Designed miniproteins, single chains, continued (4). Designs and how they scored, part 67

Each design is a single chain, and the fold is of that chain. pLDDT is the mean over its residues in the fold that is shown.

## One batch from the design tools (miniprotein)

Design m14456
Fold by ESMFold2-Fast:
Structure m14456 (fold): chain A 62 residues (1-62)
Amino acid sequence: MEEKIEELKKKADFYENAVKTAEEQARLAREMGHQEQYDRALEVANKFREKAEKYKEEIEKL
C-alpha cells in the first residue's frame, strides 16, 4: 500500500504541474488574441485539476 500511495502522489503532482503549464499556455494565447486557444487551455487546466483531485481522493481511501 505504501508504494501505491507514493505512485498516486507522483501522479497528483504531475497533474498539478500540468495545470500550471496549461494556465501559462492560456495566458500566452490571451496575449496573442487567440480566444479559442485560450478557452481550450482553460478547459485542459480544469480537467488536469480534476484528475489531480481524483488521485488525492484515492490516497485518502487507502
Scores: mean pLDDT 82

Design m14457
Fold by ESMFold2-Fast:
Structure m14457 (fold): chain A 84 residues (1-84)
Amino acid sequence: SSAVEELIKKLKELLDRYKAGEISGDAFLSEVARLFQEGIREKGLSREELEEVRKELIKYLREKGVPEDFIEELDAVLSHIIRR
């Protein structure tokens, strides 16, 4: 869906800002969580659509060389948001 594509684009842009040192890791985690919650509340994204976004984000984080421990922390937060 266009909402899925838009969310993925925003998340990739947010990671680029984090990698450029423009935002902290805590700010990145907080903003990712906020965008997923917005996807649920304002865009009506299904669990399947959110899992697609999560999968694409995790793949992009690995491709951009983000440490695995940080990825695991983010993935746990997203799992909690999506599975509730």
Scores: mean pLDDT 86

Design m14458
Fold by ESMFold2-Fast:
Structure m14458 (fold): chain A 114 residues (1-114)
Amino acid sequence: MTEEQKRIKALVEKLGDIAIHLAEKAGRPEMAERVRELVERLLSLIDQPLTKEKIDEIKALVGELGRLVDELYRLAMEQATTPEEKEEIRRDYETAKQLIDSINDILDKMKEKL
């Protein structure tokens, strides 16, 4: 496994943890399960030898996780009752979006080398 693959795996795991936390705040255990399944699939693909086609598949799944994060942010904000809870949710969401951007940047650079 390359250093780039190790970095992406760490970012995907952190993104998954944040998305699960948002699902818990949203009161949506079924969405937390969907996040876990998507993260497990992503980690499995990243562990394989990477081709341009595999990178495109990984990017598509990261995009799907990003859409889930957007929905979870909306739902968690609807459930939040205090300003402190809303600020925590916003911070988690901002961190998740930064992680997605970082993952995509690394994937794009890896694809250019293939």
Scores: mean pLDDT 89

Design m14459
Fold by ESMFold2-Fast:
Structure m14459 (fold): chain A 84 residues (1-84)
Amino acid sequence: MIRIGDTLELYDAEDRLLGRITVRREPAPGESEEAYQARLAAALGELGDTYARLVAAGRSDEEILAELERVAAELGFEFERVEL
């Protein structure tokens, strides 16, 4: 169950940590927990699809991370690159 302010880890196909995403989007008025979770899951799926598409296109890691940061912001998340 995902909540506002929760931080999720984003991994690549080789289980390497790419970054962390913090949930900023609130449930809509009257939205059920199930509908809210489904909406968040769809947004996270869009991030995963973006990653897969850029990898298939042969983009650099830096370009992939920059696009994930941009898409996450558009979906109501904060994307944070791993510093370690």
Scores: mean pLDDT 76

Design m14460
Fold by ESMFold2-Fast:
Structure m14460 (fold): chain A 77 residues (1-77)
Amino acid sequence: DDDEIIDEALRKVNQAVAAGDYETAAEIFVEAAEKLKDNPELASRLYLAAARVYEIAGQTDKAESLRKKAEEYRKKA
């Protein structure tokens, strides 16, 4: 169930953010997007969420790469 994958990812992201581990939080969003590749709209949104968190972490190159990947998945939706 896509909703269960998202709910689990959000719980793990909240835990990582509470610990100040923004890079891990972004990685959790990427992993969730990879699991939801068959739902390109959700995958796109999760890649964008990961990009935003990487930007907060100062990982600008990773954020830009993930925005491009999100655009690719949006075209498939």
Scores: mean pLDDT 84

Design m14461
Fold by ESMFold2-Fast:
Structure m14461 (fold): chain A 111 residues (1-111)
Amino acid sequence: ALSLAELKARLEELFRELRELVEEVLARLTDEAKKRRLKELLEEIERVLEEMRRETDPARFVELMARLLGLVQALQNEVASVLPADSPLYRRVARVLEEVARLLAEALAAL
């Protein structure tokens, strides 16, 4: 099982990679409404991650993990709506989001 510090470090690494990939998605989009939705989801994810960095209460941290999982699932759905399923970029984004969702689900189940 990952310690809380190890989980935080792993999430930071994955979200750094995710940010780069979503910025690549945004660069390919011409639909301003879809761009806005993706940016709003990234900003909300960044706010939750900032709260998680500062959070020392285990119960509150669990609530933030559940919130982050919901946002990751929303981001997966939005990316799937804007990229072709056969796109290499789509597969790269989906893999990172699947890894984040798995880590959060495993951490939540271990409590």
Scores: mean pLDDT 84

Design m14462
Fold by ESMFold2-Fast:
Structure m14462 (fold): chain A 59 residues (1-59)
Amino acid sequence: DKERKAAQKYAAAGILLAGSEFNRQLAEQGIDTEKFQADAEADEKRAKELLEEAKKLEE
């Protein structure tokens, strides 16, 4: 079902965005800044891709 697949992609994107926010907070506090900043950027990029895929499924 396209609706179920879209819902799963929205959920996954939400989890990745929450994780990226946490990683950015760690980087801002000076904890392994390069690593957590890179992890946050990767998660944000993947979340954007999942949101675009979900939107296409709902067309």
Scores: mean pLDDT 82

Design m14463
Fold by ESMFold2-Fast:
Structure m14463 (fold): chain A 50 residues (1-50)
Amino acid sequence: SMREQARQKAIQITSTGILSAEASFAGDDELAERLRAEVRQMIAELDKAL
C-alpha cells in the first residue's frame, strides 16, 4: 500500500507539473507559480511516504 501510494503521488506530481507548464504557456503565471509550489509540497509528501 505504501508503494502504491508513492506511485500515485509520483503520478500526481508529474500531472501537476504539466499543468503548471501549460498555465505558464497560457500566460497565467500566477496559477503556474501556485502549481509549482504544489509540486514541491507533493515531493515532500512522497519522500515522507517512502
Scores: mean pLDDT 83

Design m14464
Fold by ESMFold2-Fast:
Structure m14464 (fold): chain A 55 residues (1-55)
Amino acid sequence: SLEEKLEELVKRIEELRKKAVEAVKNGDMETAKQLVAEIEKLVEEGEKVRKELEK
């Protein structure tokens, strides 16, 4: 369902945020930048799913 898809996206975003924080702590700015870009993409996807749920 769209609800399950949204939950999966939220879980994935949280996982990537934790990895981005660890990358920053380790001074790995290249990895941190890549992870932030992936998070932004998933947030946009989640917003589209949320709008579909409102219909």
Scores: mean pLDDT 83

Design m14465
Fold by ESMFold2-Fast:
Structure m14465 (fold): chain A 95 residues (1-95)
Amino acid sequence: MRVVRRRAAGWFRDPETGLLLAMGYAGETVDGRSAAAVVELRLDEEGRLVGRGLTVSPGTSPELVAEATALAEAAAEQLRAGRPFQPVVSEEVEE
């Protein structure tokens, strides 16, 4: 059985609204079946949370949602701290 786990985190500023968007992605593919969660946190210029979005594929586990949320929160924390944020992309394969 092949398991592929993918994680990604990043942020950008929406030029139209001025909002900061912090995003986390957690995905898993087991024997060709994929499940993924994407969490988007919308922050104002002071770092306050003003909106939250969650997109999930059918069959996504609560654990993937929790991982995507943690990644988005970490990106938001870097933004609030005024620290440079480096986009994170990782892939792990288990056979």
Scores: mean pLDDT 76

Design m14466
Fold by ESMFold2-Fast:
Parts: C-alpha cells; sequence; structure tokens
Structure m14466 (fold): chain A 85 residues (1-85)
C-alpha cells in the first residue's frame, strides 16, 4: 500500500492519465477522432505530472516513473497516428 505522500499523489495523476487514455481509445473506436485526440492530450498532461512527482520521491517512485513514461509514449504515438494517418 502507498505510504509516501509524493508517491500517492503521483499515483493519482497516473490513474487519471490511464483513465483519459482509455477514454481516448473509446472515442477513437466510435469514430470521434477530435475527442480522442483531446483525451490523449489530457492523458499526456497527467502522465507528465505523475513523472514529475514520482521523480521527486526518488527510489520509491522509480516503478511509477517507468509506468507513466510508457503511458506518455503510448499517448503521444496515438495522437501522431490520428493526426497524420
Amino acid sequence: MLKDPLVKEAFFYYVAGVLYFMSGSIAKKIGDYEEAIKHYEKAIEYFEKAIELARKAGEKGEELVKAAEQGLKAAKEKIEELKKE
């Protein structure tokens, strides 16, 4: 269970990023590409904040930084896919 306040806050931002990423994927699936891009952009904002806070937590945040960086990369790739193809 999360005990460090910075890790807890970073985790909440990470979860918000995941939820917006999922919402973007649903919007894409129903053909709403503009809304999909908007949700993926919001996911990027939350993943970046999660990385910032998790890095401040040091070793305790390392796995969360890794997870949030993967989410950030995935969201950026989805936006590039939708805008160019």
Scores: mean pLDDT 85

Design m14467
Fold by ESMFold2-Fast:
Structure m14467 (fold): chain A 88 residues (1-88)
Amino acid sequence: AMATLTGIIRFKEPVSEEFVEELRRLLSRYPGATLEVDGNRVRLTATGSEEAVRQLADDLVKLLQRPEVELASLWIERDGKIVAGALL
């Protein structure tokens, strides 16, 4: 079944282009994924198979364990319901 991951990330300072490029690289495997950058805030979405989206969530959790990240909220929706979430 298809699932959608949404992420909202706040950085301590304006996000670096290097970090944005790492996020774009992770999202490049998901056609139609979105990445919006506004200073120190990033919003992303990706839709795919539940297995693929859960793998993306795991990869994002690992990437977002960096000291420049202040707060991150990730959640996965399937059939209009939140089925998983992480607060970092």
Scores: mean pLDDT 86

Design m14468
Fold by ESMFold2-Fast:
Structure m14468 (fold): chain A 94 residues (1-94)
Amino acid sequence: MEEARELLKKGQEALENGDYETAVEYFKKAVEIAKDEDPELAAQAYYNLGVAYEKLGKKDEAIEWYRKALELARGFETAPLAVQAAVNLAILKK
């Protein structure tokens, strides 16, 4: 799980630096590690993938990742993540 958290952090740093393609790569690796073992971390990585794809102008991919984040976050006490994913999804579908 430490590896997935480190990848998530590196992806977030890449997003902040405007390196959206590198951010996507790090977040995808974080998802692969966290997917079955830490669904809350996986939901965060899915949400960040949505953000990165939105920044790249890849609307369809962004929608898909926000949808996955919302589905995973729905069952957790981290309701703010689910709300944010739903808001971003609604904006992109307009």
Scores: mean pLDDT 77

Design m14469
Fold by ESMFold2-Fast:
Structure m14469 (fold): chain A 92 residues (1-92)
Amino acid sequence: GQELKNKLQELVNELKSQGIDVTVTVSGTKVTITVTTTDPNKLIAAALNAIGLELEGYDVTVTVSGTKLTITVTASTEDEALQAAIQILESL
């Protein structure tokens, strides 16, 4: 719900304040996260957490292009997708 969306936005704002360019788009049960950073360890951490979510039964797609990582998570509910997105961002 709205509380999870608010927490997600706070994490996005915090990461941006640290110089990590993060964009999150929510559409129903689907969340798309784009991370742009010159720190490869941050991209690796996010990608590994996304793989962990795929193993837990989430539908996850990860695309890497240079310093840009795009992760799409689809869950059974919007709140589950938001929780998964929060987990990925907390790994950064």
Scores: mean pLDDT 82

Design m14470
Fold by ESMFold2-Fast:
Structure m14470 (fold): chain A 94 residues (1-94)
Amino acid sequence: LDEEIAELEKELKEKGEEDAKTLRSLGAAYLQLGDYERAKEYFEKAIEIAGEDDGLALANLAVAYEKLGEKEEAKKLIEKAKELGLTDEAESAE
């Protein structure tokens, strides 16, 4: 994962920091490492760029909030993801 994170950070720098797909991948990698604060930051940035219609980023951000103890914020994100037609997709996609 450390090498994967370094490669993703390089891609983000080369493509520009507005690549929502790379930001989601970085968030997922940090979730897998247990760095929930960084995972939250990357998923929030991905949602800011892609819009609130990125259900996968919303679901993964909810996981990060739950791990940080912010259950109310996590619940809001899950309800939003469900409005987009997602029913329990809070998995870190590799």
Scores: mean pLDDT 73

Design m14471
Fold by ESMFold2-Fast:
Structure m14471 (fold): chain A 91 residues (1-91)
Amino acid sequence: MSPRERLERIAEELEKLADEEKDPTVRQGYRALAGDVREAAETLSDQEAEELANIVERILKGVKESKDPLEKETLIALGRIAVAVAKRAAS
């Protein structure tokens, strides 16, 4: 799987989590992060995409294991920061 395909898969999984999420703030956070990850997949080099995919996959695992909406919101925020940092470094 290419690094871009990994980011696209992460975005799809985040959208699926949003559809299943009952907390409206967490649901909106998943959708926002999915959009950020998709945009990054189109703009980052393969190396930058791989580094970002490794970070966001760990965040994705953390949100799936969490039952606390606040912890999920925090992890989503960290994911969004990771995308922003990756895009800035690529510029």
Scores: mean pLDDT 86

Design m14472
Fold by ESMFold2-Fast:
Structure m14472 (fold): chain A 57 residues (1-57)
Amino acid sequence: SKEEKIEKLKKAYEDAVARLQARMDTEATPEERAVLQEQIDLMKKHYEKLIEKLKEE
């Protein structure tokens, strides 16, 4: 269902962000933290666009 697709997408997004946050906390240099934060921000924007598109279908 549409709801199942949204939940699956949300879970994938949350898991991806959690992995990047863990990297920032345990092994990242200041330069790597900046790159990881940009990746998180881009993933959030992409996720929000996908959710909006699914809701409007």
Scores: mean pLDDT 81

Design m14473
Fold by ESMFold2-Fast:
Structure m14473 (fold): chain A 69 residues (1-69)
Amino acid sequence: SEEEVRRALEGVRKGLELARKERNLVIAQVVLHGAREVLEQARKLGNEELIREAEELVEEAKRLVDELS
């Protein structure tokens, strides 16, 4: 459901903040995995706003993983 995807997006955002604060590569990798899963769910729903938000979080998590690697 859209509500489940929105809750998952919030969880990913909080995880990304934690990964940035702690500068922890393992947390960043887990967040990237979660962001990708939420993106797949958003695509299945066909909700353009949720897809855009999830794509943005995937990009942010990728950048952080690259920075910490």
Scores: mean pLDDT 88

Design m14474
Fold by ESMFold2-Fast:
Structure m14474 (fold): chain A 86 residues (1-86)
Amino acid sequence: SEQEQLDLARQAVRELLAHLERIYEETKSPLAKRAVELAQRAYDRLPELTVEEAMRVVSLLGDLVYALENKMPEEEIQALLDELEA
């Protein structure tokens, strides 16, 4: 159901936000700090989002976690941050 999809998205965003906070604490990277700030804003907005919008947020946050953990080029991380902010 749509409600089950939203509940799963909320759980995923919460887990990804915690993961991004851990990355920031370990690295002190400005890009990781920005990812945490944007993830917090996205989490606060979840009750107002459609299923499609919520799933897009989950996907972008997952990509950000992967990019930061694997030390992807700063340009690629910045592109994901810009897309999440849009």
Scores: mean pLDDT 87

Design m14475
Fold by ESMFold2-Fast:
Structure m14475 (fold): chain A 89 residues (1-89)
Amino acid sequence: DIEALRAEEPAALAALVAAAAPERREEVRALVERGFELAVRAAEEKDPEEARRLLAEAAELLLTAQGLAAGLPREEAERRARELAEKYL
C-alpha cells in the first residue's frame, strides 16, 4: 500500500534523525527519504524480480540510516546494511 508507505515516512524520518548526532542528521534524512522513495517504486513495480531488487536497495538505505543514527562509522553501517538485506530478502 503506497499510501501507507508514504504515511510511515514522516515518523521513521523524525525518529532516526532525532537519534542521530547533529552532524549526521542531513545524511540520515537523505538516506531515509531515498529508501522510502525506492520502497514506493517497488510497490508500484509490476515485475516481481525488479520489485525485489528495488526493495533490497530500499532496505540497504534504511538500514544504513539506522546504523548511522546509532553512531556507527559509514563504512560499517553500509556493510552491516548489505549483510542484513541479503540475509532477509
Scores: mean pLDDT 82

Design m14476
Fold by ESMFold2-Fast:
Structure m14476 (fold): chain A 72 residues (1-72)
Amino acid sequence: MYLKVTLLDENGNVLDEFIIKPLAKADFDTILAAVLGPLQKLKKRNPEIKDVKIERVEEEAEGIPLSDLLNY
C-alpha cells in the first residue's frame, strides 16, 4: 500500500505530488497519522500550500519511503 499526497494552493492548483511507500505493514489510519506531522511542517515552511489531498493507492508504484517524509 502507498499514499499519494497532493499539495494544493488556494485556487486548487497542484503545486506538487508525490507517492509515499511505507516501510512497515500498517493500517491506513496509522500511516496517515504518521504523515500528518511532516505535512504540517511542510505547510509552515511553504505558505503557498493551502490544502493537502491524501489518497490510498493499492497498486505498487515508484515512491519515496515514509522515513524520508518524516525527516522533511
Scores: mean pLDDT 68

Design m14477
Fold by ESMFold2-Fast:
Structure m14477 (fold): chain A 69 residues (1-69)
Amino acid sequence: REELERRLAELEAEARRLEAEVRADPSNQKTIARLRETLSEAIRVADELGDVERVRALLARGAEVTAME
């Protein structure tokens, strides 16, 4: 459980960095794809932890990425 919580925190931090990169260069399809992959992995880890609030927050961030298309 602690390992999953640590993994989730690392994935959330990576997603924040990628979100900043997407804002700086929204034409970078590689960065957008990496952000989607990172958020999808974070959602899986949060779901495995049973953290419903984190899952909802990550899904909302994923929807924002999709809306940029």
Scores: mean pLDDT 79

Design m14478
Fold by ESMFold2-Fast:
Structure m14478 (fold): chain A 93 residues (1-93)
Amino acid sequence: STEEERKAYIERARKEAPGIIEETVAALARIRAEDPERAAELAEELERAAEELRESNPELAEILRRLAEALRAGDEAALREALEELAELHIKA
């Protein structure tokens, strides 16, 4: 059944999410440290995506906007929080 498949997917995604989030935070922090111009470009792309999604998916738009702000600021805690919200939104979709 689709409900059983969805439950299995959610359980697996929740188990894997913390590891993926920490790897993503580390990767973004490394990009910011080693190539700040590329980090700024990524933040700009996230901001543009947030603007495009503002009317169709306002919850996702707000998360992407906060990811961009955190990336520009080099705020790893804020990056982690936004990625955790993104993962939860994706798992619940």
Scores: mean pLDDT 82

Design m14480
Fold by ESMFold2-Fast:
Structure m14480 (fold): chain A 66 residues (1-66)
Amino acid sequence: MEELRAQVHALYQEAIARGRELKAEAEERIAKATTEEEKKKIEKELLKRLQELTDELQARIDALVA
């Protein structure tokens, strides 16, 4: 029981850290981008990665608790 709690907590912490890194990287790249197309590509990639991260987190938590 304690093991499951610890694993779920670790997954949440990892997801939060990755999300923050992805946002920081994207923000820096957007600031350095010289074209609107490049900025849109970075934003689209960020949103896609954040969605994938959320979906993976949900699936992994579900698998652990099931």
Scores: mean pLDDT 81

Design m14481
Fold by ESMFold2-Fast:
Structure m14481 (fold): chain A 111 residues (1-111)
Amino acid sequence: MENIDKKIEELTKQAEEAVKAGDYDRAAELYREIGNLYLQKGEFDKAIEAYEKALELRPDDAEIYTNLGVAYAFKGEFDKAKEYFEKALELDPNNVNARSALLLVDRLEGK
Protein backbone atom coordinates (compact mmCIF):
# COMPACT_ATOMS: atom_id res chain seq x y z
CA MET A 1 0.00 0.00 0.00
CA GLU A 2 1.47 3.37 -0.99
CA ASN A 3 2.40 6.05 1.54
CA ILE A 4 -0.38 8.69 1.45
CA ASP A 5 2.03 11.53 2.38
CA LYS A 6 4.38 10.62 -0.50
CA LYS A 7 1.39 10.44 -2.89
CA ILE A 8 0.25 13.93 -1.79
CA GLU A 9 3.77 15.31 -2.40
CA GLU A 10 3.89 13.74 -5.89
CA LEU A 11 0.39 15.01 -6.80
CA THR A 12 1.17 18.52 -5.46
CA LYS A 13 4.25 18.71 -7.75
CA GLN A 14 2.13 17.52 -10.72
CA ALA A 15 -0.61 20.08 -9.91
CA GLU A 16 1.94 22.94 -9.75
CA GLU A 17 3.42 21.79 -13.09
CA ALA A 18 -0.09 21.65 -14.64
CA VAL A 19 -0.83 25.23 -13.44
CA LYS A 20 2.48 26.45 -14.95
CA ALA A 21 1.55 24.72 -18.24
CA GLY A 22 -1.89 26.42 -18.24
CA ASP A 23 -3.65 23.04 -17.90
CA TYR A 24 -6.18 24.24 -15.33
CA ASP A 25 -8.58 21.29 -15.84
CA ARG A 26 -5.77 18.83 -15.05
CA ALA A 27 -4.59 20.96 -12.11
CA ALA A 28 -8.17 21.04 -10.69
CA GLU A 29 -8.43 17.22 -10.89
CA LEU A 30 -5.05 16.86 -9.14
CA TYR A 31 -6.04 19.26 -6.33
CA ARG A 32 -9.35 17.36 -5.93
CA GLU A 33 -7.37 14.08 -5.59
CA ILE A 34 -5.05 15.76 -3.03
CA GLY A 35 -8.16 16.87 -1.09
CA ASN A 36 -9.51 13.29 -1.16
CA LEU A 37 -6.21 11.98 0.27
CA TYR A 38 -6.26 14.58 3.08
CA LEU A 39 -9.90 13.63 3.80
CA GLN A 40 -8.82 9.96 4.01
CA LYS A 41 -6.12 11.01 6.55
CA GLY A 42 -8.69 12.98 8.62
CA GLU A 43 -6.87 16.28 7.86
CA PHE A 44 -10.09 18.13 7.06
CA ASP A 45 -8.71 21.70 6.95
CA LYS A 46 -6.03 20.65 4.42
CA ALA A 47 -8.67 18.78 2.41
CA ILE A 48 -10.83 21.95 2.30
CA GLU A 49 -7.81 24.03 1.15
CA ALA A 50 -7.07 21.57 -1.68
CA TYR A 51 -10.75 21.44 -2.78
CA GLU A 52 -10.94 25.28 -2.74
CA LYS A 53 -7.88 25.39 -5.05
CA ALA A 54 -9.60 22.89 -7.38
CA LEU A 55 -12.79 25.01 -7.38
CA GLU A 56 -10.85 28.21 -8.25
CA LEU A 57 -9.36 26.44 -11.29
CA ARG A 58 -12.62 24.71 -12.35
CA PRO A 59 -15.65 26.59 -10.97
CA ASP A 60 -19.19 25.17 -11.24
CA ASP A 61 -18.02 21.58 -10.66
CA ALA A 62 -20.76 19.81 -8.68
CA GLU A 63 -18.33 17.07 -7.54
CA ILE A 64 -15.90 19.58 -5.96
CA TYR A 65 -18.83 21.28 -4.16
CA THR A 66 -19.92 17.82 -2.91
CA ASN A 67 -16.37 17.11 -1.66
CA LEU A 68 -16.26 20.46 0.20
CA GLY A 69 -19.61 19.63 1.83
CA VAL A 70 -18.30 16.22 2.96
CA ALA A 71 -15.17 17.81 4.49
CA TYR A 72 -17.22 20.42 6.39
CA ALA A 73 -19.64 17.69 7.60
CA PHE A 74 -16.69 15.71 9.04
CA LYS A 75 -15.66 18.91 10.89
CA GLY A 76 -19.22 19.09 12.34
CA GLU A 77 -19.95 22.31 10.39
CA PHE A 78 -23.32 21.03 9.16
CA ASP A 79 -24.78 24.40 8.04
CA LYS A 80 -21.71 24.99 5.83
CA ALA A 81 -21.87 21.38 4.56
CA LYS A 82 -25.53 21.86 3.54
CA GLU A 83 -24.70 25.07 1.63
CA TYR A 84 -22.13 23.16 -0.46
CA PHE A 85 -24.41 20.15 -1.08
CA GLU A 86 -27.26 22.49 -2.12
CA LYS A 87 -24.87 24.32 -4.50
CA ALA A 88 -23.81 20.95 -5.98
CA LEU A 89 -27.50 20.06 -6.57
CA GLU A 90 -28.14 23.48 -8.19
CA LEU A 91 -25.35 22.66 -10.68
CA ASP A 92 -26.32 18.98 -11.11
CA PRO A 93 -29.80 18.03 -9.76
CA ASN A 94 -29.06 14.33 -10.49
CA ASN A 95 -25.88 14.23 -8.37
CA VAL A 96 -26.47 11.10 -6.24
CA ASN A 97 -23.47 11.82 -3.98
CA ALA A 98 -24.72 15.31 -3.04
CA ARG A 99 -28.30 14.04 -2.45
CA SER A 100 -27.10 11.14 -0.26
CA ALA A 101 -24.73 13.41 1.70
CA LEU A 102 -27.48 15.99 2.34
CA LEU A 103 -29.72 13.22 3.80
CA LEU A 104 -26.86 12.04 6.04
CA VAL A 105 -26.21 15.60 7.31
CA ASP A 106 -29.92 15.95 8.19
CA ARG A 107 -29.64 12.72 10.28
CA LEU A 108 -26.45 13.96 12.01
CA GLU A 109 -28.28 17.19 13.01
CA GLY A 110 -31.11 15.05 14.44
CA LYS A 111 -33.74 16.26 11.96
Scores: mean pLDDT 84

Design m14482
Fold by ESMFold2-Fast:
Structure m14482 (fold): chain A 56 residues (1-56)
Amino acid sequence: SEALERDLAAARRAAAEGDAAASVAAGNQTSKLGGHEPPPSSSTAEEALAHAERAA
């Protein structure tokens, strides 16, 4: 279990660092092509916040 936790922590860290660089590059190229894609900024996190406010 500790090995899995260590692996997950390393994977999350690597993904976060790689995602930041890849997001800029991919976003720039996709924007230049002008695709019909929904904005990738929003996420389940925003829906969770809205749902929490609705419950309050």
Scores: mean pLDDT 58

Design m14483
Fold by ESMFold2-Fast:
Structure m14483 (fold): chain A 65 residues (1-65)
Amino acid sequence: PRAPPARQHTPQEWLDLARGYLAALRASPEPDPVLARNAQAYIDMAENKGADPAEVARLRAELAA
């Protein structure tokens, strides 16, 4: 039996959420600390859940830029 997808994100889903927040940050006319914090949190969660280290590193680099 598999965990219900509605409440339990996969590592890939956490990466997708992080990508969404990074895209919103890039689209913002000025820095948004809430979007940055959310992106960081989702990247950290993806790493914790076993996401691809190369993708995690890439998203961290994008957030730092």
Scores: mean pLDDT 75

Design m14484
Fold by ESMFold2-Fast:
Order: sequence, then structure tokens, then C-alpha cells
Structure m14484 (fold): chain A 109 residues (1-109)
Amino acid sequence: GPVERARRLLVGAAKAVAQYAINGDPEGARDVLRATANELERLGFPEAARIVREGMDRVAKLIEEGKYDEAIQVARDMAVRASEALGGPEAAQRTREEIDKAIEEVKKG
């Protein structure tokens, strides 16, 4: 359904941000978060889109400063909070678990 599609977008965005952070690419991170926020709004989730937009500049700035672990953590927390806005605590918990696995995968590759 639309909630699960939106939640998967947030997981994918957090994984992409982790890769951009490791590569030192703040603009790639900003672009994926902007695209994610726009798609969330199109799907009818303006609150989740707002949460992503509010965190976007902070994530990019942390990458610019070489604080890649902090950037990844901010993106993770943002995606979890946005997922809670979509489907409550159960959606937030699933997103947290999936993002933590995705971040571990990115850091190992």
C-alpha cells in the first residue's frame, strides 16, 4: 500500500545517504533526500516530506565537514521519525531495523 511504499523510499534514501556520506558527496545526499521528500508529498504524506526536508541541509553539512557517521545517524533518525508519521511506532521500528541492516551492509562494502 502507499504507506509501505513511502516507508521503503525512506529506507532506500537512508541507505543512499550512507553511501554518499562514505564517498564524501554532500550534493548526492541532498539530491536523494530532495527527491524522496518530493515523492512523499506526491504520495500524500506532507508531514513525512517536511521531516525529510528539515533534515536535508544538516545531513549535507555534516558530510561537508567530514562527519560521515553523524550524517548517517541524522539520516537514520530522520527516516525513522518520518516513518512514524506514516504508520506509527510499528512502521518506525521496521524502518529502524531495515536501515540498521542497510548501513551495516554499506559500511562492509
Scores: mean pLDDT 90

Design m14485
Fold by ESMFold2-Fast:
Structure m14485 (fold): chain A 64 residues (1-64)
Amino acid sequence: GSKEIREKLLELIGRILRLIGEELDLELKLKRGEISEEEYKERMKKLREELEKLKEELRALPDP
């Protein structure tokens, strides 16, 4: 029902926001010299791939 669609929408939005927060944290850690450029690139690639999958799932949801 509409409730289940809304719950799924909120779950996906929450996960997308969390991944965006992780990208910002990685950028800050790189700027502070807490991680290597190599680790930053590898972790950012994984986060971007996950974010794109979640965005696609979000676009596929019907209006709640």
Scores: mean pLDDT 81

Design m14486
Fold by ESMFold2-Fast:
Structure m14486 (fold): chain A 80 residues (1-80)
Amino acid sequence: SHLDEGSRLYAEGRYEEAVAAYEEALAEDPNNALAWLMLGAALRKLGRYEEAAAYFEKAVALSPNSAIAREALAEARAKL
């Protein structure tokens, strides 16, 4: 899947390519909270903190009980 492809690229440090793969995953399923979270994580690795925070907010909105998503959002906001 595009989500699995993005996660593999992320693990390889290929963050721009991971972003593209996660965007494709979200085009297929915009309610995939994990895909929003991983897209934010890749953008955070690229230093794009404002965009990362916005996507982490989408992940939290879809999955409010996700400690990982809430922590990621707080960390990204701390960089703003």
Scores: mean pLDDT 88

Design m14487
Fold by ESMFold2-Fast:
Structure m14487 (fold): chain A 55 residues (1-55)
Amino acid sequence: SEELRKKITEIGNYIGNGDLEKAKKLADEVEKENPELARQLKGSIDLLERVEKER
């Protein structure tokens, strides 16, 4: 859906800006429509949080 694509784009923008908390919140919204996609997005965000914490 167009709404889903918009949310994915917003998540990408938040990740690019380092706003991982906002990215996670949007992934929770995606979970309502597509739980599998949301799991993948949350996994990627969690990995990025780990990398940033080490720096």
Scores: mean pLDDT 79

Design m14488
Fold by ESMFold2-Fast:
Structure m14488 (fold): chain A 81 residues (1-81)
Amino acid sequence: ADKLYKLGLKYYANEDYEKAIEYYKKALEIKPSALGYLNLGKAYLKKGDYEKAIEYYEKALELDPNNEEAKKNLEEAKKKL
């Protein structure tokens, strides 16, 4: 899971959001995490897929209700709809 997350982060840093999404999803299938859902939401936001970004930020908040970054990003994504 951690190796797949690191690959997702590497692709995100290279602005390859499609591959970042692929590897984040694979990591989350093995081990769900608030950080993983947050990063997946951020990658969808970068692709302009605001509905998917909202979905994954909400999943991040289900696992970590006090995540300030997820709360802020969720509100911003909702405004883009």
Scores: mean pLDDT 86

Design m14489
Fold by ESMFold2-Fast:
Structure m14489 (fold): chain A 65 residues (1-65)
Amino acid sequence: SAKEESLKEMEEAIKKHVEAMKTEEGKKEIEEAGKEALEAQKNGDLEKAREASLKIIEAVEKYAY
C-alpha cells in the first residue's frame, strides 16, 4: 500500500540521514539547512522552509552514499 511504501521510504531516509551525519561535510550542510528551516518556520516563510527542506534532502543524498 502507499502508506507502507511511505514508511519504508521514511526508514530509508532516516538511515541515509544518519550516514550523511557521520561525514564532516554532510553534518555541516545538514545542520546549516536545518537552521534555515527553523528560521523560516519562525517567520512563517513557507517557501523558505521548503527550500531548506530540499537542501537537507540533497545533502543526505550526496553524503549518505
Scores: mean pLDDT 79

Design m14490
Fold by ESMFold2-Fast:
Structure m14490 (fold): chain A 59 residues (1-59)
Amino acid sequence: GGAPEPTVTIDGKPWKKKNVEKLKEFGDKLLEQLINGEITVQEFKEKLKEKVEELKKEE
């Protein structure tokens, strides 16, 4: 078999893959909105932080 996939760690704690995928999907959508000028950098940071806190509570 190949080498094991690296575990994603946030704030020194490993996250469940499902929560990492949710954060990535949410972040990708936010980044696309930011690039398109639909949201500000401030709104991007705030929404991303809220999603991180939401998912962190599900761990």
Scores: mean pLDDT 75

Design m14491
Fold by ESMFold2-Fast:
Structure m14491 (fold): chain A 64 residues (1-64)
Amino acid sequence: MKEKEQKAFELLDKAIEAYRQGNVEEADKLIKESLKLSEDLPPEVQARVIGHILRAVGLRLERE
C-alpha cells in the first residue's frame, strides 16, 4: 500500500517536471501510470493523486 502510494506520487512529480520541459507526451504517460497504480489505494489517497494531476495540467496550460 505505502509503496504504491509513494510510486504514484514519484510518477506525478516526474510528470510535472516533464511538463516544465515541454515534454507533454511523456508527462501524459507518467500521469496515466500513476493513476493506474492509485486504483488500489484508498479514496482519500486517490483524491490527493487527482489534485496533484490537476496541478500538473495547470503547468501544461500555462505553457500552451
Scores: mean pLDDT 73

